# Designs tried in a protein design run: designed miniproteins, single chains, continued (2). Part 77

Each design is a single chain, and the fold is of that chain. pLDDT is the mean over its residues in the fold that is shown.

## One batch from the design tools (miniprotein)

Design m6840
Fold by ESMFold2-Fast:
Structure m6840 (fold): chain A 73 residues (1-73)
Amino acid sequence: VSEKELEAEVLYALGLMYASLGKKFAEQGDIEEAIESYKKAIELFEEAYKIVPDEEIKKAIEEAKKELEELEK
């Protein structure tokens, strides 16, 4: 595994953690924290995708953006 691939894996894993936190905050009614968590997840996923353009990462970005859009309306 290259350093570049490891960096993408770490960014993706952090993105998944923030997306999970966003979901939990939304379920608890902590909407502002949920929005912040999903925005962070999207940022991390987009950075990972720039390094490794993987279909799973792209889907994670799309799902997080959809969740964020629902919370912002």
Scores: mean pLDDT 86

Design m6841
Fold by ESMFold2-Fast:
Structure m6841 (fold): chain A 98 residues (1-98)
Amino acid sequence: LEALIRRARELLAQARRAIAAGDADAFLEAVGAFLGLLLEAAELLAGTDPAVADELLRLAFEIVELATAFAAAPDDAAVQERLLGLLERALALLEAAA
């Protein structure tokens, strides 16, 4: 789990830099990698902490929906802020589970 948390922090930093640079493609790549990491973390936790695993999967679903909205309107600052907020919430949940 600790290695996944370290990778999640790196991906969140990459997502923030991509948004600051106006690079929508790099932002979506970082979000996609973050989603894969959340699924891996949920599988690792499913046997020991199923409540946290379920919460990670719910956040992953919300991130997918909001990433789809971002792709349709990449200049919408409110969508950008909400998507970054979901990534931050997912990271906080992973850190609390460790």
Scores: mean pLDDT 83

Design m6842
Fold by ESMFold2-Fast:
Structure m6842 (fold): chain A 90 residues (1-90)
Amino acid sequence: MEEEKEKLRKALQDANMTLIGLRIREIGLEIDIELAEKRGVPQSVLDALRKELEETRREIKRVENYIKALEALMNGDFETAKKYLEEAEK
């Protein structure tokens, strides 16, 4: 049981580090889009940045649901863990 909880803690730590990286990327993309709009860059460039922001936000949601599933597993709440895992796979 303790070895399994240690593995879950490490997985949770790794997932939280991934989430931090994704949040940094999200902020960077939001700034890039604002600057691009202000500079009047071609629509194709704006569309590419907006698509990357959408993909980044989708990945953030996936990782957040995975973190919630891991937290539920650590608490022995398998029903809640299953629901968040299913959301993470979308």
Scores: mean pLDDT 86

Design m6843
Fold by ESMFold2-Fast:
Structure m6843 (fold): chain A 55 residues (1-55)
Amino acid sequence: SEDEIIERQIHTMELVVEATGDPRLRELLERMKAAKTVAEADAVSQEVVDHLSSM
């Protein structure tokens, strides 16, 4: 289900935030937790990719 996909993405992001200590990734994690659809979660994931590619 969409909820299971979103939960899996959130769990992965929690691990990345814990490993990096990056405050921007922590902010994006909170936005992903607020996502109600896979499309909204994917939009946050794109911002994660954009942030990581600028590091």
Scores: mean pLDDT 81

Design m6844
Fold by ESMFold2-Fast:
Structure m6844 (fold): chain A 93 residues (1-93)
Amino acid sequence: VDEKVLKQGRLLRMALSTRTKEELEELVKELRKEGYSDEKIALVKRAIEALLTDDEELAREVAEEVGVEIRPDDGPRGLAIRSLAKVLDVPFK
C-alpha cells in the first residue's frame, strides 16, 4: 500500500517540478517503467505543457478528456494539477 502511494506521489511531484523538455522525457521514461499506457502518458505531457505555458484552453481540453470537473474559478494551473493527479491514479485491480 505505502509503496504504491509513494510511487504515485513521487511521479506527481516529478510532473509538477517539470520545467524543461529533458525533464519531461525523464518523466515519460518513469511512467513507462510503471506501466502507464501511451494514451495516459500523452495526457500527462499535455497537462504539463498547459501548466508550463499557462494555456487555459489546453488545460480545459485535458481536464475534459481525463474527466475532471471544470469549475468557473479554475485557472489553467488548477485544472492541469487535478488532471495530473487523476491520470496518475492507482492501476485498476
Scores: mean pLDDT 75

Design m6845
Fold by ESMFold2-Fast:
Structure m6845 (fold): chain A 80 residues (1-80)
Amino acid sequence: SPLEELLKKLREAYNKGASFDEIIEIMEEGAKRLREAGDVRGALFVESLIGLALIAHYYGVDTKKIIEDMIKAVEELLKE
């Protein structure tokens, strides 16, 4: 599923110490793939997480914590 692929890519990027910009690019590609697959709800959820991550980053929240919180949110969506 596009959500499972997104989660895998986020974990791989986090483990290799990817930049905030690289994580956002992965999230944007994930949202695009979800829309192409007809998962409008999943795409909107991921797009909302991108918005929240950008706001948190602007206010100086630690990049590693932002990525950890985004991974947890995608994991929770997959449990539904």
Scores: mean pLDDT 86

Design m6846
Fold by ESMFold2-Fast:
Parts: C-alpha cells; sequence; structure tokens
Structure m6846 (fold): chain A 58 residues (1-58)
C-alpha cells in the first residue's frame, strides 16, 4: 500500500544518510496508515528511518 511505499523510501533515505528526507517520508507513511495492517508495514519501515534521525539528536 501507500504506507509501505513511503516507508521504503524513508528507509532508502536513511541508508543514504538523508535524515531530513527520511523523517519527511516517515511522516508520510504514518499519515496514510490508519493503525491497521497498512500502518504496521509503514511503522516497520519508518522505524529504520526514525533510528537514523534519532542518532543525530543524540
Amino acid sequence: GKAEEYARKAIEAAEKGEAEEAGRLTVMASSVGSGDEANEAGQRGAEAARKAAEKIKE
């Protein structure tokens, strides 16, 4: 679904060190998910992106 699509892009951005883009895509993944199976897939991908952004804060 769309949540997975954005989550995948967020992971790619995180892998490339583009934390800001990863964060933006993470928000998109969460926005199109509604707390069901679609959101579960989105959260999985977004988790990787969040970790990259969180490390920058720490």
Scores: mean pLDDT 66

Design m6847
Fold by ESMFold2-Fast:
Structure m6847 (fold): chain A 66 residues (1-66)
Amino acid sequence: NPYYEKGKEALDAGDYEKAVKYFEEAIKQDPNNAEAYRLLAQAYGRLGKTDESRKWLEKYEELLAK
């Protein structure tokens, strides 16, 4: 998934807004990519968007409990 790879690259570069956009697209293309949910939560956390970070981390945990 090219969006997942771009999301990781943006996260590593500290471009958290780009990371959010790429991981959202990655999840849209592959809703079962649990790691994309975790990394999206991390990117939101780096932006100080605590409620969004918590929401996506909860979705990650739900997906793992399947």
Scores: mean pLDDT 86

Design m6848
Fold by ESMFold2-Fast:
Structure m6848 (fold): chain A 55 residues (1-55)
Amino acid sequence: GAAALEAKKARFRENLRKLLEEGLISEEDYEKAMELAEQGDLEGAQRVAVRAVAL
């Protein structure tokens, strides 16, 4: 439901911040993924994060 999606979105943003802190994602990719997640585009945000970590 919507509440579960909101919780996943918040957790996803928190995980992105941790990836940045650990140096696994660049600041630019982190900011882009964060903005997408805030807009509700979790698929876009996840794609950016996965690509950044995979590179």
Scores: mean pLDDT 77

Design m6849
Fold by ESMFold2-Fast:
Structure m6849 (fold): chain A 78 residues (1-78)
Amino acid sequence: GSVSEEQFELEVRRALALIWLAIEKVSPNPDKEIIELFEKAARLYDEALSADPETRQRLVAEADELFKKARELWKKKE
């Protein structure tokens, strides 16, 4: 994609991590592990926005795995 498209996709990924973080924090019984995973994913996506291409690829891959794990735990909760 274009530079603007790549940046937009990364900003969307960060926004989704923050949205899911907010959803868990306002739940009747917030899970600390789920919160920590979404917070770490959001932070890594944020770091990726300012990173060089090689570092960005690594940070995005790590953030994607953390986001996936948090979502899987959230689905098992309720």
Scores: mean pLDDT 84

Design m6850
Fold by ESMFold2-Fast:
Structure m6850 (fold): chain A 60 residues (1-60)
Amino acid sequence: SSSVKALQQHLIDHGLAASFGVSSVDGDFGPATEAAVKAFQRFAGLTVDGIAGPETEAAL
């Protein structure tokens, strides 16, 4: 989806892609993207639920 692509692009732009296993913008919310979201949420001090909601998007 477009939202997942935007999320993946933000993770790449923040330099987190290699550390969290996100290697490309494929628009698929797979295990690598979920792991990257959880790792970012942990890093940002947010609730670690793996859901890229408004709170996670606002922090990116």
Scores: mean pLDDT 70

Design m6851
Fold by ESMFold2-Fast:
Structure m6851 (fold): chain A 67 residues (1-67)
Amino acid sequence: MKRKLEAELELSAVLLEAAVLVSLNPEDERARRALEEAARLIEEVAASEEPDMEEVRRRVEELRKEL
């Protein structure tokens, strides 16, 4: 349970960062793609019983590069 919650919180933080960037510049395709991908990953993590935290961190770092 704790690992799943931690993964969801990390992805939620990225989702919020991407959402803020999109709100500041709605034409930013990279920020929009990051927002959509973060939402997809949150759904995937929610469907998993024990998400791989190392993989989640790698995906979060990839999303953060999508500014």
Scores: mean pLDDT 73

Design m6852
Fold by ESMFold2-Fast:
Formats: sequence, structure tokens, C-alpha cells
Structure m6852 (fold): chain A 59 residues (1-59)
Amino acid sequence: RIEEIAKKAGVDPETIRRAVKILMELGYSEEEIVQFLVDNFGLTPEEARAVVEEVKAEL
């Protein structure tokens, strides 16, 4: 899922996964991380939320 979303956005899936992990470690809220992904990677809010939930599950 993350790989498919990242490929459509034209970015490396590891880049997206790493960005989410860093933002979580810095204490950003889920909504702040979603907004970051929308603004910086061109994801839809739905795609950004799905990515955040998958990274949370992977820890």
C-alpha cells in the first residue's frame, strides 16, 4: 500500500516511511503528519492517513 501510494506520487516509499517515523519521534500529531505528507509529497488526505496508520502498525 505505501509502495503503491509512493510510486504514484513519484517518491521512494522508504523516503515517505522515514519521514513519518521521524515526525512521530519528534512528537507531531497524526493530523500534522497527514498535512506534511499532503503538502510535501502530494498525497491526498486519505492516502496520507493510510500511510500514517501503516507506519504506526509497523512501528
Scores: mean pLDDT 80

Design m6853
Fold by ESMFold2-Fast:
Structure m6853 (fold): chain A 92 residues (1-92)
Amino acid sequence: SEELRKRVEELLEEAERLLAEAKKLLDEGGDLERVRRLLEEARRLIEEARRLALELLKDPSADVTYSIGLLLRAIGLEIDLRLLEKRLEELE
């Protein structure tokens, strides 16, 4: 499950990066179409990370506390994503 844990972490890190870029573009009045694409990709990564984090929770050899931490991080990013999607919708 080392590979699964690493994959979840990499997905979450990439999603955080995409959300940060989308937020910066929204704050600067940038390209809304680019923002939409960034948020769509971030959603895909967050959904995959959440799915894999749930698989880690089913693994009795995995660190339960760390696995829960990854799942909570994915949920936090989903909330951030929803707020940015709402901001984008209000500008269109």
Scores: mean pLDDT 87

Design m6854
Fold by ESMFold2-Fast:
Structure m6854 (fold): chain A 92 residues (1-92)
Amino acid sequence: SPSPEELELEIAVSLLRMVLALTKRYGSEALRAALTPELERLIEAAERADAEAVREAAARAIEAARAAGDEETARLLERAARRALEAIERLQ
């Protein structure tokens, strides 16, 4: 069975994948263009359990969402990134 930390990281990754899917389907053209590449980098970093890469990609994704005027997505990304980072720290 996976550890609680592995499950928390999988939940965080699943949440980020949901944000990506919703952005692609319902986001404005500006939000899709700005956020999609940064979300893909964030998901890859989280899947690798690379804390530094997660911090860097999360900062860019949050900035991209805010620049596009989507504060709700920015806050959701802050929560998802925090969950991923906490899980990664506990895996070490």
Scores: mean pLDDT 87

Design m6855
Fold by ESMFold2-Fast:
Structure m6855 (fold): chain A 61 residues (1-61)
Amino acid sequence: SRGKRIEKLIKELEKKYGKKKKEEAIKKATEAVEDMMLQGRVSVDDMMETVEKILKEELEK
């Protein structure tokens, strides 16, 4: 499921860059979701897809 993919990305971020960078990536994803919620008219699936995308981009840097 997408939740398991997100958990794997978080674990890989911590392993590759450490706890602080993992927390920064999660904060970035959370801020993006908060912005989407403020704009309204978004589904939970759209929010989760945005989280996965941001975490993947942070991992690939």
Scores: mean pLDDT 80

Design m6856
Fold by ESMFold2-Fast:
Structure m6856 (fold): chain A 79 residues (1-79)
Amino acid sequence: SISELAYRILKTLAERGPLTAAEIAEILGVPLDTVRAVLAFLEKEGLVASERDPATGETLYSLTEAGREALARLEAERA
């Protein structure tokens, strides 16, 4: 489900730091287009921020403070 994938993306970003959409797709074994769609949703919700690396042209995604709070709540609900 989208909710499960969103949780896995937030957790991966918390554990591994800033990552590209392609790196997240590789880590989770999920199609790149699916990861991009969920990242766009999470960025719109303010849970994830994106920044382009001017040296590589790659877009890196990272957790916001709101994203860290949302992840903590999701983990509490799963306990």
Scores: mean pLDDT 85

Design m6857
Fold by ESMFold2-Fast:
Structure m6857 (fold): chain A 85 residues (1-85)
Amino acid sequence: MEAEILTALGRMAAWLGMLELAKKLFEEAIKIDPENAEAWYWLGEVLFKMGKLEEAIEYYEKALKLDPENELAKENLEKAKKALE
């Protein structure tokens, strides 16, 4: 599926340290499929790595709204909140 391909490419870009490219790929994935919890989660991860903590929190919360069982999103949401202390 188109959103899955973009999400996979975004993860590869993030793995290669290409954070701006990864962000754009995940943003395109959520435009195609706004219910893609994985894309919202990885967008949060990229923003966290970029130091955009408030935005990371917002996207982790969106991921959890779509997939409440995402333990990594729960853990990283708490880490982002603590980093804003």
Scores: mean pLDDT 84

Design m6858
Fold by ESMFold2-Fast:
Order: C-alpha cells, then structure tokens, then sequence
Structure m6858 (fold): chain A 56 residues (1-56)
C-alpha cells in the first residue's frame, strides 16, 4: 500500500513537470517509508510507460 501511494505521488510529479529528479525520488521514498531503490524503480517504470523522464 505504501508503494501504491508513492507510485501515485511519482506519477503526479511526472505528469505535472514531465520529469522527476533524484531529489524527488529521495523525498517520496522518505515520505512513504519505502527504500530509495524501490522509489527509483517505480519512477523508472512510470517513465517507461510514457509519463515523463527520470533525471539526475
């Protein structure tokens, strides 16, 4: 369930901005209590679906 909330938050940032940063990934991971690795994988998955880009 925490991963689902993080996924929604990442999707919103991707749709709003066209990208998420490494800092956004870290912030969302901390907020929802998931690992940064998990948050990065979710962001990359969403980017692959065409929602935007993951940038460093």
Amino acid sequence: EKENLATVALAKKLLENGYVTEEDIREIAEKYGISEETARRLAEFLAAQGLGEVVE
Scores: mean pLDDT 82

Design m6859
Fold by ESMFold2-Fast:
Structure m6859 (fold): chain A 62 residues (1-62)
Amino acid sequence: EKTLKAIFEEVLGVSPVGIHDNFFELGGDSITSIQVVAKARKEGLELEPRDVFEHPTIEALA
């Protein structure tokens, strides 16, 4: 998912992010997961912080 990839890269400050890369292994935490959710919802994606914790890859979230 192109939009989630861009959000992950912006929030985590890393590029490129692969669709199989684990959000928390890239340096994500509880606060950055909330930032990802806020940006994703602004782009029209229904996402909760729990979803990032349970499915921490772009492939699983898309």
Scores: mean pLDDT 77

Design m6860
Fold by ESMFold2-Fast:
Structure m6860 (fold): chain A 105 residues (1-105)
Amino acid sequence: SMEEARELIRKGREYFEQGRLEEALELYKKALEIAEKIGDKRLVAEILVELGRVYLAQGRLEEALELLARARAILEELGVPVEALRPVLEAETDVGLALIERALS
C-alpha cells in the first residue's frame, strides 16, 4: 500500500540520519517493491533518489549514479516541472563531486 511505502521511506530516512546505512537500504528496497507493484512512478523515482544517497554515503558511486539516472529518466518521462528535479540533480552533483575527489586521490 502507499501508506506502507511512505512509512518505510520515513523509517529509512531516520536510519540514514543515524548512519545505519544497511538498515536504511533494506527499508528503501522494500518501499521500492511496493511502489513498483502499485505502479506509482513518481514514488519509484523518489525512492531511487533515496537509495542513490545511501550508495553515495557507502562510497558506491557507480551504483549511486545508475539509480539517480533511472530516477531522472522517470521524472523526465512524467514531465515534472524543473523544480521537481532538484532533489535528483542535487544528488547527482554530490556523486559527481565525490567521483572527482576519488580521481584526485
Scores: mean pLDDT 90

Design m6861
Fold by ESMFold2-Fast:
Structure m6861 (fold): chain A 85 residues (1-85)
Amino acid sequence: MKTITTEFELGGYKVTIEIRIDENGKITVQVTLEKDGKKETYTEEFEAPEGMSDEEAVRLALRKAVEKIVQDLKEKGEISSTPPL
């Protein structure tokens, strides 16, 4: 099992993304958002695409997680503008 953790700040939230890859190529992404003492955690699961390396699968999972976080924060009104992707 491989585990990769990344942390950054977006819209005043502290964002922690933990990506785990199991022995069957199943990717689990756990996202934690923290702001003003409020903590929200959600988990998503993906299957690694055929022919994709572990490194590429992690980059894809991270990109999808960031895109979802940006969209969720926009829906909550926490982000006034879209950063260039």
Scores: mean pLDDT 73

Design m6862
Fold by ESMFold2-Fast:
Structure m6862 (fold): chain A 59 residues (1-59)
Amino acid sequence: MDDIIEQVKKKAEELIKQGRYEDAIKMLEKMREIAEKMGWDDAAKEIDELLKKVKEKKK
């Protein structure tokens, strides 16, 4: 998919599969800020949910 949000989510999921949770969190946090600035409420919510799940896995 050519959607930048979709590409970032896929990359974050790959990092999570590799156990690179901190890299995934940083990437998602940056995209969250972009989504908030752009008013992409649905994308921001999806990113927040993924951030919560990856932070839970890190613990």
Scores: mean pLDDT 77

Design m6863
Fold by ESMFold2-Fast:
Structure m6863 (fold): chain A 66 residues (1-66)
Amino acid sequence: LSEKEKAGLKAGEEAAALARAGDREGLAAKAAEFAAAHPERAAVAAEIAEKLKEIGDEIEKELKAR
């Protein structure tokens, strides 16, 4: 696995764990951390950050629906 693939896999696994826990703030913090860690890859970092934020919003909506 390349470094990019390892980073993506790890981020996905951590996001899934936060999603399972219902930690919306944790997902937002994770997105910000990833963006800060990869400033030279701003486009990729922003895309991942946006996706993590969407997951957090979906969790909150699902919890409120129950």
Scores: mean pLDDT 68

Design m6864
Fold by ESMFold2-Fast:
Structure m6864 (fold): chain A 61 residues (1-61)
Amino acid sequence: KLDELTPEERRVLGYLIEGLSDEEIAKRLGISRATVQRLVRRILDKLGVSSREEAIAAAKE
């Protein structure tokens, strides 16, 4: 299901794996924190998981 992620969603997931907060990711991408939170929700939905921790674990497989 990682291939279902857009390039932007993959970048956000990469930053989550690095341990960055939504605010830090927003700053790095030049977008709002609300946009980061929306992208995180899309990542969770596409991966079929309910938490950020599960999404990070799925990405490391």
Scores: mean pLDDT 80

Design m6866
Fold by ESMFold2-Fast:
Structure m6866 (fold): chain A 72 residues (1-72)
Amino acid sequence: MEKEAKELAERIRQAALDLGVPESDAEEIANTFYEKAVKEGPVAGILAAAKKALDLGYTPEQVSRIVAAAVA
């Protein structure tokens, strides 16, 4: 679980960077995913990461692209 959550968190971080998100925001989004995913599972992690990205000012379209790229 934790290893898989860490690998997916890294994919989320990289997907955000590839879409032009600054390193600090990408790290915060990925870390939010990881913390939630290890406690409540990957779906809860994705939802928490999406909420964090929206809270940071990214659009629903940008958030959707980050998630889609990370799980591809």
Scores: mean pLDDT 83

Design m6867
Fold by ESMFold2-Fast:
Structure m6867 (fold): chain A 84 residues (1-84)
Amino acid sequence: SVEEVRAVLTKALSKYDKNGDGKLSKEQAAKALKDAAKELGLELSDEEIQEIIDLVDVDGDGTVDKERLVRVATLYLLEKKRAR
């Protein structure tokens, strides 16, 4: 469900948001996405992770907004779960 995917992503991303400012480095975001996908029984390639991060990184400064990442990644993982 959407709720399940969102909850798993929120938990994984919050684990890497050490300072609680709602921002993650691209490296932290990649690790969190991989952890969330694994918990959902999905596998994300490095290429798929990079695609998700690129969709969210509008600042170009190497950081991503946690809330925006949750929204984008939830839809991405939900579609991947439906497809296979």
Scores: mean pLDDT 77

Design m6868
Fold by ESMFold2-Fast:
Structure m6868 (fold): chain A 57 residues (1-57)
Amino acid sequence: VDELLEKAEEAVKAGDAETAFRYIQDALLENPNPTPDQIARIQELARKAIEIREKKL
């Protein structure tokens, strides 16, 4: 799970919202019951990915 979240962070830093969302989904499929810390990290990454997607319009 943490490895997939790290890859999602790298995708966000690269400005690739699609790849970031894919890694977030893969992380949730691997662990459907994430810890509170993992949930907070996922929410922050999803927020940043949404911002990137909106700016690409």
Scores: mean pLDDT 77

Design m6869
Fold by ESMFold2-Fast:
Structure m6869 (fold): chain A 58 residues (1-58)
Amino acid sequence: SREELERRLEELRRFLEQLRAWYAEHGSSLSPEERARVEATLAAGEEEIRRLERLIKE
């Protein structure tokens, strides 16, 4: 349902906002491989947000 998609979208937005804040604070203490995983997670999350927005708009 649209309501389910909108709820998932808001949950994902909150998660990515928290992850970005955490990464900004702690990124310098991570290995290059760990940083790459966080960056990949953020990129995948951004794409999932766009996908969910398209599904909601049809």
Scores: mean pLDDT 86

Design m6870
Fold by ESMFold2-Fast:
Structure m6870 (fold): chain A 68 residues (1-68)
Amino acid sequence: MEEIENLKKKIEELQTELDRLHKEISYAISKNDPEKVKELMSRVRTLIDEINQLKLELKKLEAEKAKA
């Protein structure tokens, strides 16, 4: 249970960070600043990869609990 809770917390934190980056990207797009958009998108990709890894771990733990 504790591990599932920790994973959920980490996912939430990373998703909050993604939300901030998406806002920054929208702002940069509005300003026609492609260089900044590129920088922010690189960071978004890193965060998405981390979120995907954590989601995979969550699914594994959920599957073990379900035993089906």
Scores: mean pLDDT 81

Design m6871
Fold by ESMFold2-Fast:
Structure m6871 (fold): chain A 119 residues (1-119)
Amino acid sequence: SLVDELVARLQERLAAIRARLEAARSLSTPERLRTLVAALREHTALTQEFFRVRPLLSEERAAEMEAQLQALQDEIHRLIAETVERAKREGIDLSKILSPEDLERLQQIYEAVKKQEAE
């Protein structure tokens, strides 16, 4: 069905983001940060597409997909926080790697993760 095709496409995109995160673990700090920014953008786009198709899904299927998207967001945010910490220890100037917009977004994520860890 069209709904099954849409769900399969969402699952394929989710798997592609997960594969990108695994590949990022072997990258240098600057390349890892750029990869995580790309993953964050892809996750945002996927979440927006999910909410557009959500009314076509059963409550069970929608809840399962929402849980997977939330878990992926949490993983991306944690990896961003870890990589930002690594960049600080390595003395890397993030403003030379990232655009001002990306730098601000990553700093907000970093602060939110650290606040959550302190709770």
Scores: mean pLDDT 88

Design m6872
Fold by ESMFold2-Fast:
Structure m6872 (fold): chain A 68 residues (1-68)
Amino acid sequence: MEEEVERIKALPESERAAVITGLVLRGIGNLLDGNYEEAIKDFELAIAADGVERPSYLKLLEEAKKKL
């Protein structure tokens, strides 16, 4: 996780934004499929790589944790 966060942060800004968005979408997919542990991992990685506490991402993480 930490190593992957640093890798994403090292990407160009446009690619980093795309990867973070992709992680959030993958997390939502995992949440809908009942893969709550995977959803939590995806949301935590996206939040850490983004470096900003976005209410929408935090709510998705909280919802996934409540289902586990």
Scores: mean pLDDT 78

Design m6873
Fold by ESMFold2-Fast:
Order: structure tokens, then sequence, then C-alpha cells
Structure m6873 (fold): chain A 97 residues (1-97)
């Protein structure tokens, strides 16, 4: 059974991934947390290193992060949107609580 999703648990996984992949991710910042009924939405900004400018390479790492979240928590959806300069990614994680 999956553990219930919390903003703290999601933040911990995001920070753990940033720490494990310092050549790709320089920082993570939670920008928004919303609870609407039984749905939790967490929005995070991931700052990329200059070495992570290859979109194919970083897309694989972001997919891996999403798969880990889905393995541990009832994640309904996650999306990634790159900034115009390619230096950050906005991750939106939607999970059932």
Amino acid sequence: MLAPATAEAIEAILRSRVGAEPQIFADVRITEVRVEGDVLTVVAELTLTPEALDPSFRAGRLTGLGLRLMAEYPVLRFTFEESADGRSVTATIVAEI
C-alpha cells in the first residue's frame, strides 16, 4: 500500500533527488502548496546547473523523479515546464491524500 501524500514527504523526495544529482540540479524551492478536498498540489521550482542544458538528459532524470514519487505516494499527475532560458523547471505534483 502507498503511504498518504504530504507536502513534507514530497519536498523530502525532491530535495533527496537534488542532493543525489548535483550535476543536474542546483536547488529546489517549493513555491505553492494547495489542498482542495482530497487532492494535494505541490508546485516546485528546480534550478538547473549549466551542465544540465541537454533537454534529453534532464527529461530522463525528471521522469525518474516522477516514477519514484508514484512508487511511494498516490500521485495522480505530475508535469514539468521549462523556463524560457532553460535554467529552471517548474514541477507540478498532484497527489491524493
Scores: mean pLDDT 70

Design m6874
Fold by ESMFold2-Fast:
Structure m6874 (fold): chain A 74 residues (1-74)
Amino acid sequence: MKITFTNYGNAEKVAEKIEEVVRKHGGKIVSREIRFLGLGQYEITIEVEGDIDVEKLEADIKSLGIPNFKIEPL
């Protein structure tokens, strides 16, 4: 699965928090890409493998205060 979100500011720290949530749900981090979009905005893409409950993962990511994220099956 692929998790994509946009953030202003410390993209690396936000990515680390999402990766911790993923690992808590039994997922494995395959890759992380951080792309600068301009004006202090970053796009973060995290590729994950494992049998993860997407509904529970989505709820936990929302609890981190990240309002605009996308989870896609690979």
Scores: mean pLDDT 79

Design m6875
Fold by ESMFold2-Fast:
Structure m6875 (fold): chain A 55 residues (1-55)
Amino acid sequence: SAEVQALQAQMDERIATVEQLAKANGLSQEEIDAALALEQERAAAMIAAVKAKLA
């Protein structure tokens, strides 16, 4: 649906922003990977919740 696609795009942009900020602040690759994993998990949970309500 359009709502799920819009949310996915917003979450992808947020993940990209987190990666950029982490690199800019000199975080290690391990720290970047951990931060991205958390953001991806949060994005997946939000998308799943929206999909469940739209089903």
Scores: mean pLDDT 81

Design m6876
Fold by ESMFold2-Fast:
Structure m6876 (fold): chain A 72 residues (1-72)
Amino acid sequence: APSPEQFEADVYLALALIQLAIGKLAGVPQETLDRIEKLVEEAEKAAREGNPEEAQKLVDEINTLLREADAA
């Protein structure tokens, strides 16, 4: 079984991927989607390293970008 840290990191990666999918479906501007895709790549690295704290920060940053895009 994966470690608790690995499991948490994998969950945050799944959330990041879901956020990206929602942004694409919602018609978020391509500039913002490109930034989110880069953050998802960083979340994949954090998950590979079993770092849930980094993965959580990346999810929070993606959520901020999505909220800023909605407010514009």
Scores: mean pLDDT 85

Design m6877
Fold by ESMFold2-Fast:
Structure m6877 (fold): chain A 80 residues (1-80)
Amino acid sequence: KLAEATALVKQAAERALALADKALASDLSNEEKIKILEGLIKELRELREHYRKQGLLDEEAEKALEEAIKKLEEKKKELE
């Protein structure tokens, strides 16, 4: 169960970063790009709390989420 949770969390983090890259490469306005990045950050923070509360967030999964959230926050700051 812990290993399965770790794999899902890492996949979610990777997918969020890939979606962010696609949004940033698009012709969307900075306002819409910021909105997308805010949504992804919120989803990853909620996912982290969900698995943390269940005791299913190992060090590897926590690190992957933390790094992804940090990268998304940095990308958002560049658009502000």
Scores: mean pLDDT 84

